# Designs tried in a protein design run: designed miniproteins, single chains, continued (4). Part 69

Each design is a single chain, and the fold is of that chain. pLDDT is the mean over its residues in the fold that is shown.

## One batch from the design tools (miniprotein)

Design m14375
Fold by ESMFold2-Fast:
Structure m14375 (fold): chain A 74 residues (1-74)
Amino acid sequence: MTPSIDELIAQIEASTDPAEMLALLVELIEQVRDDKEKQREAIKKLQELAAKETDPEKRALLQQFIDQLRNLVA
C-alpha cells in the first residue's frame, strides 16, 4: 500500500531520527515527482514542518528536500 502525501508528512513529523526522516523524504519525492500540484502541496507542508523543527540536522534535511522540490516545480 502506497502512503498518501498526508500520511508521509505525518510520518516525517513523527520521525525521531534524521535517517528515518531521510528515507521518508526520499519516498515523498518519488511519490510527487510526476505531478506539479502534488509537488507544490509537498513544498507547503514541508515548509510548515521546517518552521517548527528544533533539531538543526532534521531542519537541514527538510530544507534540502524543499529546495529539490522547488527545482522540480520550476
Scores: mean pLDDT 81

Design m14376
Fold by ESMFold2-Fast:
Structure m14376 (fold): chain A 70 residues (1-70)
Amino acid sequence: SKLQQLIDQLSQDRAQLQADIAALKAELDKAKADPNTSDKEIAHIETVLGLMEAALSVTDTLIKKLKEKL
């Protein structure tokens, strides 16, 4: 069905976003461990990470709502 195809695509996009979040968390840990990294740089990474985690939450909600209609 068209709904199943959309769920499959969103599930792929979700997996990629989850991988990108994991990579950014690793960069944040590296930045925090580096004494030459500024608090401003750390705050920027944390802001981007928060936005990506919010996007993941929205994607999870969309997948759930679409599955309820299947």
Scores: mean pLDDT 88

Design m14377
Fold by ESMFold2-Fast:
Structure m14377 (fold): chain A 115 residues (1-115)
Amino acid sequence: SMDDYIRKAYEAFKEKNYEEAKRYLEKALSLTSDVPDPTALSPVSLTYLLEIFKKAVEEKEYDLALLVAEILARNQGLMPLGKGVSTLLRKAAQAAEKGNYEEAIKYIEEAYKRF
């Protein structure tokens, strides 16, 4: 399940196995529908994703932060993230998809400040 992959990503992330965390996040993302599903993500998984996001930004592991941003953006409405944070995470994901990595990093850093 998506929750299983997110839990495994969090466990790998805590061990500083960032490549393994990235692989599990990519697997979680592959299970996300093209249509946002606010029920696809449990509250525990949301907590894990937010912890990974904050720490990844702090440690400048931007690939991990962007994967988390994309998963969170596709699961809008499950938990009330402040309106501005959800918008910034969507903009970060969109910039990364266009190859504008530097712009994507600016959006995730701004989202981090608003948590």
Scores: mean pLDDT 78

Design m14378
Fold by ESMFold2-Fast:
Structure m14378 (fold): chain A 86 residues (1-86)
Amino acid sequence: TATLNVIKAGILTAISLLSNSQIDVAETLISLIIEKLSITLAAAPSSVLAAIKALLESALAAVKQNNNAAAISTLNSALATIDAAL
């Protein structure tokens, strides 16, 4: 779906930002994706989007703890979830 492709692009950008130590920009981007997913889920429930949101929330928590490796790992898990749904 168009929504999954937009989320995928955002996650790939967040991984790139974290890999380049652009932590604040990555944190802001992940937060914006979570906000968009929350709005989408309120309008149309989806178990796949709910799972992706939970993974993004875990990645955001890892970013806030300065655990960059855990954040990237969790974001890659979110990408795998999206790719399985495409």
Scores: mean pLDDT 84

Design m14379
Fold by ESMFold2-Fast:
Structure m14379 (fold): chain A 55 residues (1-55)
Amino acid sequence: AAMDELQRRVVRETARIRDELEEKGKKEGKSLFEIANDVVRRTRELAERLRAEAA
């Protein structure tokens, strides 16, 4: 179903985003909690964009 494909795309893309933000955040001196918040925010935005695209 389209929802299953959307979920797989979100998981795949968020894994890439998470790794990138963790690397950059550590170099910038951000705490792990701050990096986690950045990942959550970015993940939410991506999910909303992919849902709009799939509609």
Scores: mean pLDDT 77

Design m14380
Fold by ESMFold2-Fast:
Formats: structure tokens, sequence, C-alpha cells
Structure m14380 (fold): chain A 55 residues (1-55)
């Protein structure tokens, strides 16, 4: 339904903002020493943690 699609879009948008906030905080603390592989691994971990918190 349209209502369900809108709710899903809102949930995804809010999760994405939380992921950006978490990743930015981590980059402030570790970005000067982290490799691109470290950053990719952290991005996946952040996305998983945000998803778990919103379930």
Amino acid sequence: SEAAALAEAERRGLAYLDEIKEMNKWLEENGDTATLDDQAAQSREVAERVRERRE
C-alpha cells in the first residue's frame, strides 16, 4: 500500500541519517589512521548496528 511504502521510505531515510552520524563520529576519532578497507568494514558494521536499533 501507499502508506506502507511511505513508512518504509521514512524508516530508511532515518536509518541512513543515523548511519551518517555514526560514521562521521567514527571518522572524527579514527579517520586520520584508518585505511579505506577499515572505513568500508566500519560502514558495514554501522549499518548493521543502526538496523538492529531500529528493529
Scores: mean pLDDT 77

Design m14381
Fold by ESMFold2-Fast:
Structure m14381 (fold): chain A 73 residues (1-73)
Amino acid sequence: SKEEALKAIEKNIEAAAKAVAEGAHPGVVQRAADEVREFALKLGVDEETAEEIARAAEQGDKEKALELLRKAL
């Protein structure tokens, strides 16, 4: 559902930001960012915006990722 996809995006943005802050392995951050992109696409966010949201999450910029997501919906 759309609600499940939105919850998954928010969870993965949080996970990516936490992983970056804790210095976790890059693969953990990348996986969370990849899920952010996938679920954003499922919510109808266009590819370019979904990639921008995922990149913000990958960089640990939780605020920017959430702002971009809200503007896209």
Scores: mean pLDDT 83

Design m14382
Fold by ESMFold2-Fast:
Formats: structure tokens, C-alpha cells, sequence
Structure m14382 (fold): chain A 75 residues (1-75)
């Protein structure tokens, strides 16, 4: 399902952020994705849910890239 796909991507992103010691950012990704899923359950269309989730995941990926560029190493 769309929600399962989004949850899996969020889990993967949060794992990447956590491996870099970015625990607050990992928590933020989970919280934002949970809010988006709740909006979907409340009648938001799937295309908008995907767009919002993709934005959160892209912001997470940008954070990973910036952290790696600044010399953070996965733990």
C-alpha cells in the first residue's frame, strides 16, 4: 500500500540519519511522515500524500549529504 511504501522509505531514511548520529533529525522524519499518513487517513488524496512524503524524504537525504560533506561518519 502507499502507506507501507512511505513507512518503509521513512524507516530507511531514519536509519541513515541515526547512523550519522542525527537522532533528532531521524525522529523528525518519523513524526512528519506520521502526520502525512494521518492526513491521508483523513481524506487527503494519494498524489498529495506522495508529494508531501517525497519532500520530507528529500529534505532528509539533503541532510545526509550535508553531514557527509562536513565529515560525519556512519556509526
Amino acid sequence: SLKDEIRQKASDMATQLSSLGLLDEATKVYQQIQEIIQQGDNGMDDSTVRQKADKVLQDGQDTVQQALQQGLQPV
Scores: mean pLDDT 84

Design m14383
Fold by ESMFold2-Fast:
Structure m14383 (fold): chain A 90 residues (1-90)
Amino acid sequence: SMAEEEELEKLVKMMLNFAETFVWLAERSAGRKLSKEEKLAAAEEGIDFAANFERGILKATKQWNPKLDEIIEKAKKIALEKIKEEIAKE
């Protein structure tokens, strides 16, 4: 449905924003620009954090269901694939 596609796109964008934020925070903490390997690791941590945060909110508000969890996992996979491709092209 359009609502499911919209939610998926929104989750992917959120996860990518967390990936960028985690890279920025990691570079700030390190006091230097990260290597490709370090950047990928930081970005993956950001995506994992975002996925777990969304899942946690749904469970806390008693809105969690298997269909929403599938959308979160699909969004996580898409975000991971996108960030890996982006960093590999740098």
Scores: mean pLDDT 89

Design m14384
Fold by ESMFold2-Fast:
Structure m14384 (fold): chain A 93 residues (1-93)
Amino acid sequence: AEAEAAARALREALEAGDDDAAVQAALDLISAVLGEEAVEQLKKLIAYIEDEDVRLQLVKDVLYRALLEAGVPEEEAERLAEEAAKLLVKKLS
């Protein structure tokens, strides 16, 4: 329920162009699927990884897995993960 709600909120925020809501929904999704500790580890990795492409790919992979676990179809999960990863890297770096 929490993961599905966060995935829906992320979809709606990205469609509306609400970057802050999209970042919050993405973090809520990761927390719901992987736990709060995973969110803290991801923030730490984003701060420590200097290569933006490596950072972006890591965040995209984490979000893609979380979206699949929330029941989002593969093609949609890939699109949402890519858009959300760009916003997360920008806001947390």
Scores: mean pLDDT 84

Design m14385
Fold by ESMFold2-Fast:
Structure m14385 (fold): chain A 73 residues (1-73)
Amino acid sequence: LLAEFAALAARVNATELTPERTLEAMTEVATLLLTQGVAQGMSLEELTARLLAANASSPLAREAVRRAAARVA
């Protein structure tokens, strides 16, 4: 999960995308992270809270995490 948090942060910093495309890309990454975490025995609620906390300074990334959580639930 630490490596996955770093990958998400790097993707947000490296992408020169429109806000809509950035949101879509971040939602896909968050969906993958949440799906893998749940498969590893972590709770969806706990993982979602951790991703939201890690992205507190990015409203767009937080929205992507919320959308991803809804898709995985």
Scores: mean pLDDT 73

Design m14386
Fold by ESMFold2-Fast:
Structure m14386 (fold): chain A 68 residues (1-68)
Amino acid sequence: ALPSLEELLARIEEVIARARTLPDAELSAFLVTMLEALARRLEAQPDDEALRREAWREVEGLRAFLDS
């Protein structure tokens, strides 16, 4: 099932926190900026389920990468 907007935004905050711990400061800044921009787009279009589905897949992929 597709997560709620609130659940996806919470997941983005978790991934931002992980990205901030990266030793590469440029990569960290890039990922944080990208994820914050994504969160703002999702908040601007709360009823866009297609955007939320795409964002969920991207965020989960990045989370899995950062957790490795």
Scores: mean pLDDT 85

Design m14387
Fold by ESMFold2-Fast:
Structure m14387 (fold): chain A 91 residues (1-91)
Amino acid sequence: SDEEIMKEMEEELERVTEELNELIKKYGTTVKLSEEQFRKALDNSVPLNTKMLKKYKQIKDPELQRKATILMFAYMAHVISLNMYKVFEES
C-alpha cells in the first residue's frame, strides 16, 4: 500500500539521519572535500537514491505524493551528506 511505502521511506530517512548525526558529532558540521572526493560521494549515493526514487514513483495518491516528495528530497540530500563524510573518513 502507499502507506506501507511511506513508512519504509520514513524509516530509511530516520536510519540515514541517525548515521549522519554520528559522523557530524565525530568530525564537525562541515568537511572539506576535493572535487574528485565530492564526485565520489555523489557516485556512491546513486544506488540508495535510485532505490528511494523507485519507492517514491510507486505512490499513487496525490496527497501522499506531496509528503513523499519532501521525504525523498530529504533522504537524497542526507545520503549525499553521509557519503561526503564517509569519503572524508577514508582520506
Scores: mean pLDDT 88

Design m14388
Fold by ESMFold2-Fast:
Structure m14388 (fold): chain A 90 residues (1-90)
Amino acid sequence: MQYLAKVIATLRPDATPEQLRELAREMEKAARSVPGVLETKAAADPARNRVYVAITAESKEAAQKGLDAAMEAARKHPAVVSVEGSVTEL
């Protein structure tokens, strides 16, 4: 059984497309460092100043750790105003 964690980071309205792409890479890198994370996918949406990261993990614990790592990476970025996330069983 696999788990999916989804993270959405919302950036300031003046955030550049470059900042969105940088954040997407940092969030994926953080999630990928967690043992039991199998796959990550990230997308930047400049029209809505959002970055989306999907994390597939082998266990609920790994999904939660991947979520926490991605959210922590987002919180460190100065252009981020909010971060939200959820874990779902696949």
Scores: mean pLDDT 86

Design m14389
Fold by ESMFold2-Fast:
Structure m14389 (fold): chain A 72 residues (1-72)
Amino acid sequence: MKEEIVKEAKETAAVAEAELVAAGVPAEVAREIAERFEKLAEYLSKSDLSDEEAARLAQEAIAEAAALVAAA
């Protein structure tokens, strides 16, 4: 499951920037969101966290991304 979360975070980072820009989010905000998911994937791949902790961090990253979009 941790590998699956890392894969989803990487895929989200790769797609999110293009999709958010297409939806009208400023390019800088879209890039920040993509970078946050890239950093999360890197952190999870290097850290010795449980699947539960990895899932919690992924949920927090999604909530932060939603807040950034709402603020833009």
Scores: mean pLDDT 76

Design m14390
Fold by ESMFold2-Fast:
Order: structure tokens, then sequence, then C-alpha cells
Structure m14390 (fold): chain A 88 residues (1-88)
């Protein structure tokens, strides 16, 4: 994923997600190898929620590989919907 594609996905997620979940998602976008435990420590979210966010964001970034900007926005919206179910 390019830096521009990552920034676009990050901005869409920041608009649609609770700030803590958006911050957790941003950490995964910047470092896909980050552990759920590190996300939990950085955001205050539970380890289980942090791991679920990590999985959903990685799935979104996988789908976004080679995608157009419009497709990335759609993928980010779908990712946000799943994350809102996890956090709610």
Amino acid sequence: MSDEQRELMKKVLEELLHPEVAQASAYVLENPLISGAEISEKTGLSDIVAREIHMEVLLGTSKAQGASPDEIVEIARETAERLNEIYA
C-alpha cells in the first residue's frame, strides 16, 4: 500500500470511528507488525478489542492493495462498520 493510499484510509477511518479506535487503526496502518498488546497499551483499549481492530485493519489493507482511491474509501467504510460492531 502506498503512503497516499494509507493516508486516505486513515482519514476516512478517523471521520467514521470513535477517536480511540481510529488511533488504534492508525497504528496498524503505520506498522502492520504491531502487536495487539502494544495497541492496547497505547490506546487504553482491551487486548481483545485491540487484536480485533488489528485483524480488521489488516483485512482492509489487504483488500486495498492495487485499489483506486474510490475503492479505498469504500473499503475503509466497510472496515469502520465492522470496527463499530466490535467497539459498541
Scores: mean pLDDT 83

Design m14391
Fold by ESMFold2-Fast:
Structure m14391 (fold): chain A 76 residues (1-76)
Amino acid sequence: SAMERQRRNLLAESTLGVFEIHFFILKRTNDLEGLRKLAERARELLRQWQEDPLVSQSIIDEMAALIREIEREIER
């Protein structure tokens, strides 16, 4: 239903926001091991979202972009 799709996307967006805040903290504290673990958790979540037809492509794309940014920070 439209309501279930909206609820699913609000939860996914909230989760993405938490990952963005966590990335900000880990980047500022230069926690390389924390960044690697965050990237692993984000990749697992991205796989789950890609298999969920209720999650919007825009949120999937934003999580994929965040993963690329975390990976770039690790490779510094």
Scores: mean pLDDT 89

Design m14392
Fold by ESMFold2-Fast:
Structure m14392 (fold): chain A 58 residues (1-58)
Amino acid sequence: MMSAALREAFSVFDFDKNGVLEGDELKSLQKVSGVTLPDNVKSVDFETFEKLVQESKK
């Protein structure tokens, strides 16, 4: 993706800088953005994060 803003936002939540949001990182995302995720979603990669932001925008 060419969106620097989304990449920066993702990196803020990606405490480990491993390119995936999981555990406490995922909890922080839900708390800040108010997004509710199903129990089976234990990790969110950048592509999934971008889709979640896209859905909120619409």
Scores: mean pLDDT 70

Design m14393
Fold by ESMFold2-Fast:
Structure m14393 (fold): chain A 97 residues (1-97)
Amino acid sequence: DEAKRAAEEAMRRQARELADAAERLAAGTDPEGAFARAREAVEEMNRVANWAEETGSSEFGVQLGSDAGLLAMALAVAELDPVAGSRTLAAVARRLL
C-alpha cells in the first residue's frame, strides 16, 4: 500500500525532527522552538491518525494517537522538568522510527 508507505516515511521524518527538538530542549538552547516543534508534531500526528483511520489503517491510526498522547504528556512534564520531558520526547521519536 503506497499510501501507508508514504505515511510511514512522513512519520520517520517527523521522528527525526522530534529527536532534534529533544536535544535542543535538553541543551536549553531554544526551549521555545523545541516546544513549538513538539506541538506541531502532535497536530501532524493527529492529522495522519485521522487520515489512516479513514483509509482503513486503523491499527496505524491507533498507534499514532497513542504516540500523540505521550508527546502531550512529555510537553507537560518538560514544563516542570525539561530533562524528564526531553527523555520522553526522545522515546516517542524512537518509537516512530
Scores: mean pLDDT 70

Design m14394
Fold by ESMFold2-Fast:
Structure m14394 (fold): chain A 80 residues (1-80)
Amino acid sequence: GPDQDALTKAAVEFVNAIQAGDVEKARKYGEELLKYASKISSPEQVARAREYLEQAIAAVEAGDIDKGVLYAHKAIEAAA
């Protein structure tokens, strides 16, 4: 449905931003991912997605793009 489509789009943009090392876009699309996840997933899934999302962004800020991508995928899996 529309919320799942929006979540998928936000997830793609989030991973792209993490791969590019773009912290500002990663935060923007990560927050959009969590917004749509909150409409379709349990509070516990959204909380886990938030934890992985913060780790993904912290990894990018530290210059560890591979770790950022790993945690971005964990955030998306938790959000679904």
Scores: mean pLDDT 90

Design m14395
Fold by ESMFold2-Fast:
Structure m14395 (fold): chain A 76 residues (1-76)
Amino acid sequence: MEAYELVASISRDVDSGLPSIQSALDYLYNQINSGDIDISQTAARRDDIIAYLKANNTPDADVNQIQQGIRDIATS
């Protein structure tokens, strides 16, 4: 499952103590686990998550990694 790789990658590359990133990851994880987001719908949620991260002053490098991971999930 590509979502766990996304979360693992972000956790390794970014301080998991940052509230804005943790909140975005929690949101994505909960939506996938609840079945509200399937792989085909992940692309639609990508824009919402990226907007949230940018609004919370997340570094561009972290935003780019999250965007790439979500893209990989959506296209897999």
Scores: mean pLDDT 54

Design m14396
Fold by ESMFold2-Fast:
Structure m14396 (fold): chain A 73 residues (1-73)
Amino acid sequence: KDEVYVELVRRSVEEGTPFGDALVAKETGNPIDRIVDALAEKYGLTPEQREAVRAALEKAMEELDNIDKELEK
């Protein structure tokens, strides 16, 4: 279950679906914890799913941060 959700979030990040919310939160300065909490509230996630989503978002945010750093230069 958790693996499926992590992969789904990762795929959605590539497609740009929940990635948009993560990008907006990053722009406004919200930490990952706030993003995960907002997603858990919207999608009714269990604590286990929250951790899986958090891990997937951390990976996505790290990749986005690297891209953003490249564009900043």
Scores: mean pLDDT 61

Design m14397
Fold by ESMFold2-Fast:
Structure m14397 (fold): chain A 60 residues (1-60)
Amino acid sequence: MVDWEEVDEALVLMWIGIAKIAAENGKYDEAIAFLNRAKERFPQYKEEIDKVIEEIEKKK
């Protein structure tokens, strides 16, 4: 059986992937907003998501 914590990790990775695709298309503001929302939904992954936001901000 899959633990809900494992599902949350998979979801966070999907959200990060979607945000990176948006950033690759030059939609940095949308990517950052999407990740900021992910931090609200998954506070246990806040630090990891913050690193991705910082990476996207550097690409602007």
Scores: mean pLDDT 76

Design m14398
Fold by ESMFold2-Fast:
Structure m14398 (fold): chain A 101 residues (1-101)
Amino acid sequence: EAEEMEILREKLEGMLARAADLVKEGDKGGFELAIAAAEEGAKEAEKLSEKEEVIKKLEEAKERIEEASKLSNEEAAETIEKVRKELTEFLRKAAKKIKEK
């Protein structure tokens, strides 16, 4: 379970970082990549014992990314980067807590 959370964190970190770069360059595919990362992450999280909180965080991330699509490319990219940082930190802390149990 902790290892699965670390794998999910690494995937989200990479995909959301790439999505932010694409959005900053004006590529709308960046929003699709960020949304796909959150949706696929939520699907993978369904296999976890404490899945409810992880899925909720990914759903909130998806909503924030969708709202960011209404912003300038620069502000949208900043929002995706903030979401990436918050999700990776949440998953890192969740993995640590499981290892301590």
Scores: mean pLDDT 78

Design m14399
Fold by ESMFold2-Fast:
Structure m14399 (fold): chain A 99 residues (1-99)
Amino acid sequence: MKAIGLAVTKGGTVLGEVEGNKGIFTVRAGPSAQRAAEAAAKAIEDKGGKVTKLTVGPRSATVEFENVTIESLKAAVEAAAKALGEIDGDEPVIGYSVR
């Protein structure tokens, strides 16, 4: 399985990539990146995924996770997008591709 989830807001972008049962989730949102990545990590764990690494930088954050499903990817993208939208008062544009 290979899947991609993307969300775009005024506050930033989120990109989730899944290959097999492993995923990487990247938030690019300046100071809001940590909050959005933490929201994504919680959503992944709530759907039975396992967060293996969380890396926070000044403009981006990355979450690495295992036991990935399409539902955990969607939940992560939506949670991060919602967190960014709440900060900037914007509604995210979200898309998914599954291969």
Scores: mean pLDDT 77

Design m14400
Fold by ESMFold2-Fast:
Structure m14400 (fold): chain A 88 residues (1-88)
Amino acid sequence: SSAAEAFAALLAEAAALLRRAATPESQPVVDHFVGLLRAAAEAARAGDWATARRLLENAEKSAQAAGGGMSPEDRARVLALLARARAL
């Protein structure tokens, strides 16, 4: 669906920002976060929005730790992308 593709695009943008800011110390948390976002996008494409929302909520809990190498502005952008995805 167009909603699932919009959701996936927002999550892909958030993942790309975190990957670019990853440090050796944050890499395991970033990998975990990106894995949750990928699984959420796949669930949304399958029409399983309940699973997609749970995975997104789990990703948001790790977003602060995953963003340790980011500027405050880029961290705010990631959180805004996740909030927009949740609104779909």
Scores: mean pLDDT 84

Design m14401
Fold by ESMFold2-Fast:
Structure m14401 (fold): chain A 58 residues (1-58)
Amino acid sequence: SAEVERLAAYLESQGVPASAARAIAGAAYKEAQENGGDFEDALALARRGARDYLRRAA
């Protein structure tokens, strides 16, 4: 979806590799949708996922 693509592009700008960015973005968007959240909730979840990924990759 366009929203998942926007999240993935943002995560890539933060240094997350494209495949990982798309996976994190998709998971964050799905979780936000399941909890009745909006795009801002998905963005917050995606930011946390990206931070955790980059910490593990270091």
Scores: mean pLDDT 84

Design m14402
Fold by ESMFold2-Fast:
Structure m14402 (fold): chain A 100 residues (1-100)
Amino acid sequence: SIKEKVVEKIEEELEWGVKVVEELLPEVAEEVRKIMKEGVEEARKSSPEEAVEIVTRKSSEAGKYVVRKSSPEDAPRASGAAITLVGAAVDVELYYRQLS
């Protein structure tokens, strides 16, 4: 089903985003993983359209958390991680649009 494909794509993209955060900023990675896990759990309970909106919201939340909690010295890595998290949500939206 479209829902199963969208959820699978969400799980793949969000896990990639978390792994990038773990490599760049391990100190914030645990909270990012929690935010993203909440996104996956909410997405599983939602329509495909709502799942894309949830992922976009949660990825934005995680990116803002990373930037806010990182030291000024880590600002370039924090920006890179935040861009990766937002990019993961964009990839999910583009995938959904191709299925619809």
Scores: mean pLDDT 87

Design m14403
Fold by ESMFold2-Fast:
Structure m14403 (fold): chain A 75 residues (1-75)
Amino acid sequence: SRILERAEEAERRGREAEAAGDLAAAVKHYDTASVLYAIAGRLDKAREAGARSRALAEELRRQDPELYRQLFRIP
């Protein structure tokens, strides 16, 4: 499935961003992976990616609350 391929790509980018210490990018990529995995019916992977995104978002909020606010502002 093309959606599953996109989910795997988003998860890969999330892991790369996390390894690089880019918490903001990691949060966004894992969140994207979670949504795409859910659409693809991979609920195990969706939960895993979503949990990782939330944990990293909480870490970002602690380390850089201003950047966290910028990422999660309502448009």
Scores: mean pLDDT 86

Design m14404
Fold by ESMFold2-Fast:
Formats: structure tokens, sequence, C-alpha cells
Structure m14404 (fold): chain A 100 residues (1-100)
């Protein structure tokens, strides 16, 4: 199971990504992003979430900008897992900043 702090970071970033996308992307791209983020949020492990993002980033039916977003999100998730393992307290503070 994904650690609650990492799960919270995923939920907050997903919310921000959707807010940004609704202002900057087509309705079709927003719908595709919502579907991928739903699967990421339902993932039981970080490995599963990373695989979902990797597959979405490689999907040629997704726009270039949407695929780039998925690559960025995948990189952020990898960084969060490493940060959490290195300093859980500092990561908790980072998650609190994300709740702004």
Amino acid sequence: MIHPLIKRAIELEAERALEWARKNLSPEDVERLEEVLKRVKEAETVEEALKILEEAAADPSNSELLRLLFLIMRHELLEWEEEYKTDPEAFAKKVEELEK
C-alpha cells in the first residue's frame, strides 16, 4: 500500500493538474487526464502508479502536451518516494505546502 503522505501528495497534485488542465487543455485532454489520475489514485503501490503514468505517457492517442504532463508526474512521484525514504519529516512539510 502507498504510504499516506505519498498518497496525499498524489491527491493534491492530481487536483492541481486538473485545475490547470481545465484552463489550458481541450475538454478531451481533460477527460483523458481525469481517467489516468483516477487510476493513479486507486493504485495500491507506487510501482503500479508509476506504470500507469508511464503507459499514459507512451500512448500515442494522447496529445504531446498531455504525454509530457504524465512524464513530469511520473518523475515527481519517483522524487517523492526518494524524499520520503530520505527524510519523512521534511517530506511531510513539503506535502503541507502542497495543500495551499
Scores: mean pLDDT 82

Design m14405
Fold by ESMFold2-Fast:
Structure m14405 (fold): chain A 75 residues (1-75)
Amino acid sequence: SYEEAVKRGEEAAKRAAEASFPLVAEELRQAAKDLREAYERGDEEAARKYTEVVENGVRLMETLIASREAAKAAA
């Protein structure tokens, strides 16, 4: 659902901030906000588009956080 996609984006943004990726965190927060605003307005086309943006951002964030955790373990 769109609400689940928003929550996933918001959680990814929080994890990005905790891992010290502030620009990525801000981009994910903006994408989640854009998605919420789109489906609340009934803009189905925009909601589908922003869902893809959030999903792509989450996948990127998962990769970056894993890399950060590996770097911390190696130090």
Scores: mean pLDDT 81

Design m14406
Fold by ESMFold2-Fast:
Formats: sequence, C-alpha cells, structure tokens
Structure m14406 (fold): chain A 131 residues (1-131)
Amino acid sequence: MELEGPVIPEEKAEEFREWLIKHLERLYNASLEEMIAHLREIVSTDPEAAALVTDEDIREAAEIIKEHVKENYEELLEAIKTGSPRSVLSLWLGFLMSIYDRLKEQKKPALVLLAELYMKHEFELIREQVA
C-alpha cells in the first residue's frame, strides 16, 4: 500500500516549478539578517513560540538554514529544472525534511519548535501555489 501523498494538478505543475525556482533563488540570495527577519516573523505568528524562542535561537536556526540552502542549491536547482512535475514536489519536500532534521539534531526545544513552524509555513506556501 502506497501512502497517498500530495498531488499537484498537471495544469499547475509548470506554474509550481517556476514559483519553486524563484523561491529557492530567494532563499539562496537572502542575507543572514534577512533570514533572521523571516524566521522572527514566522515565530511571531505562534504565541507559544514567541514566548519560548529567543533571538539567539532564531540566529542559530537562520545560520543552519542558510548553510543548508548554500550546500544544496546548485544540485537542487538543476534537479528541479530537469525533473518531472511529480518528482519536483518530492524533491522539495525531501529538502524541507532535511532542514527539519538538521534543526531537530541540535536537540534544543526552541529549535525543534522553530523547525515545526518553518515546515508549516513552507507547506502553506505550497498549498497557496496549487490552490
């Protein structure tokens, strides 16, 4: 039995690819301070996270995310450009899970919570692109 994964309609597949390329380029070109500001905004959307996650935790997470994007950018960009529509979503979800795992590996409650909120935010962006 295969688990039913999210499916991007074929009519939305190339629109999603184009959006994803621009989104990945934005993440790659973001400065550390821009990534910190982005994560601070995400944290502010959750009252529990706003109370528990410090500016130091946000900086640590931003540094981890930015390094992970930098390490994977060229290979991931080529894979997204050349992949089938169905593989593009799976590639992106795999990349997001690798960020989640890297943040979780720090074994800090604040970074685990931030990782969950970052994943939730990225999944909402995907839903908006395919709606």
Scores: mean pLDDT 84

Design m14407
Fold by ESMFold2-Fast:
Structure m14407 (fold): chain A 87 residues (1-87)
Amino acid sequence: LPIDPDEVTDEQIDKLMDAISSTPTTYSDAQAISYAAKKLGISEVEAMAIVTRALDEASKDELLQMGRYMTYWRGLKNMLTQLKKLR
């Protein structure tokens, strides 16, 4: 299904996070995103848009989801923060 970055839903975030959580711990953040994108049938760009939205949502109001995201996304959050500084 095509992903509109302006219309990213919580269900899409949850599915992407579950896909990434199913990857081996030996995978780099980039490899995990690539795998999840292929598993969901979306592009890596769309997967990165969902990841960015998930990190923003995790920091706002979803304590239970925040704990899950922080477990798998601590390293990636730092990488995405650095990438945002280049824009």
Scores: mean pLDDT 60

Design m14408
Fold by ESMFold2-Fast:
Structure m14408 (fold): chain A 86 residues (1-86)
Amino acid sequence: SMNEEIVKELEKVLVLALNLHEDRGLSLADALREATAFVLSRVKDPEVAKRVREAVERLLELAEAGASLEEVVAAGKQIMDEINAE
């Protein structure tokens, strides 16, 4: 389903962002931006790309407000659960 594709691409963003934050020392917000650009450049469905971008914007707001890595990861999981429930 489209919801399963959105969740899969969002999970790729989160995994890549974690790697960029831990391995490259990027801030959570910068890691999320870079990971999103990389993943979305490979997404062909514009509706999937839009929904992933909207989900990441919620996570970026938390990261820019100073949320911890644990809080951003928890929010990401909650957003994926919400999308799967649609």
Scores: mean pLDDT 87

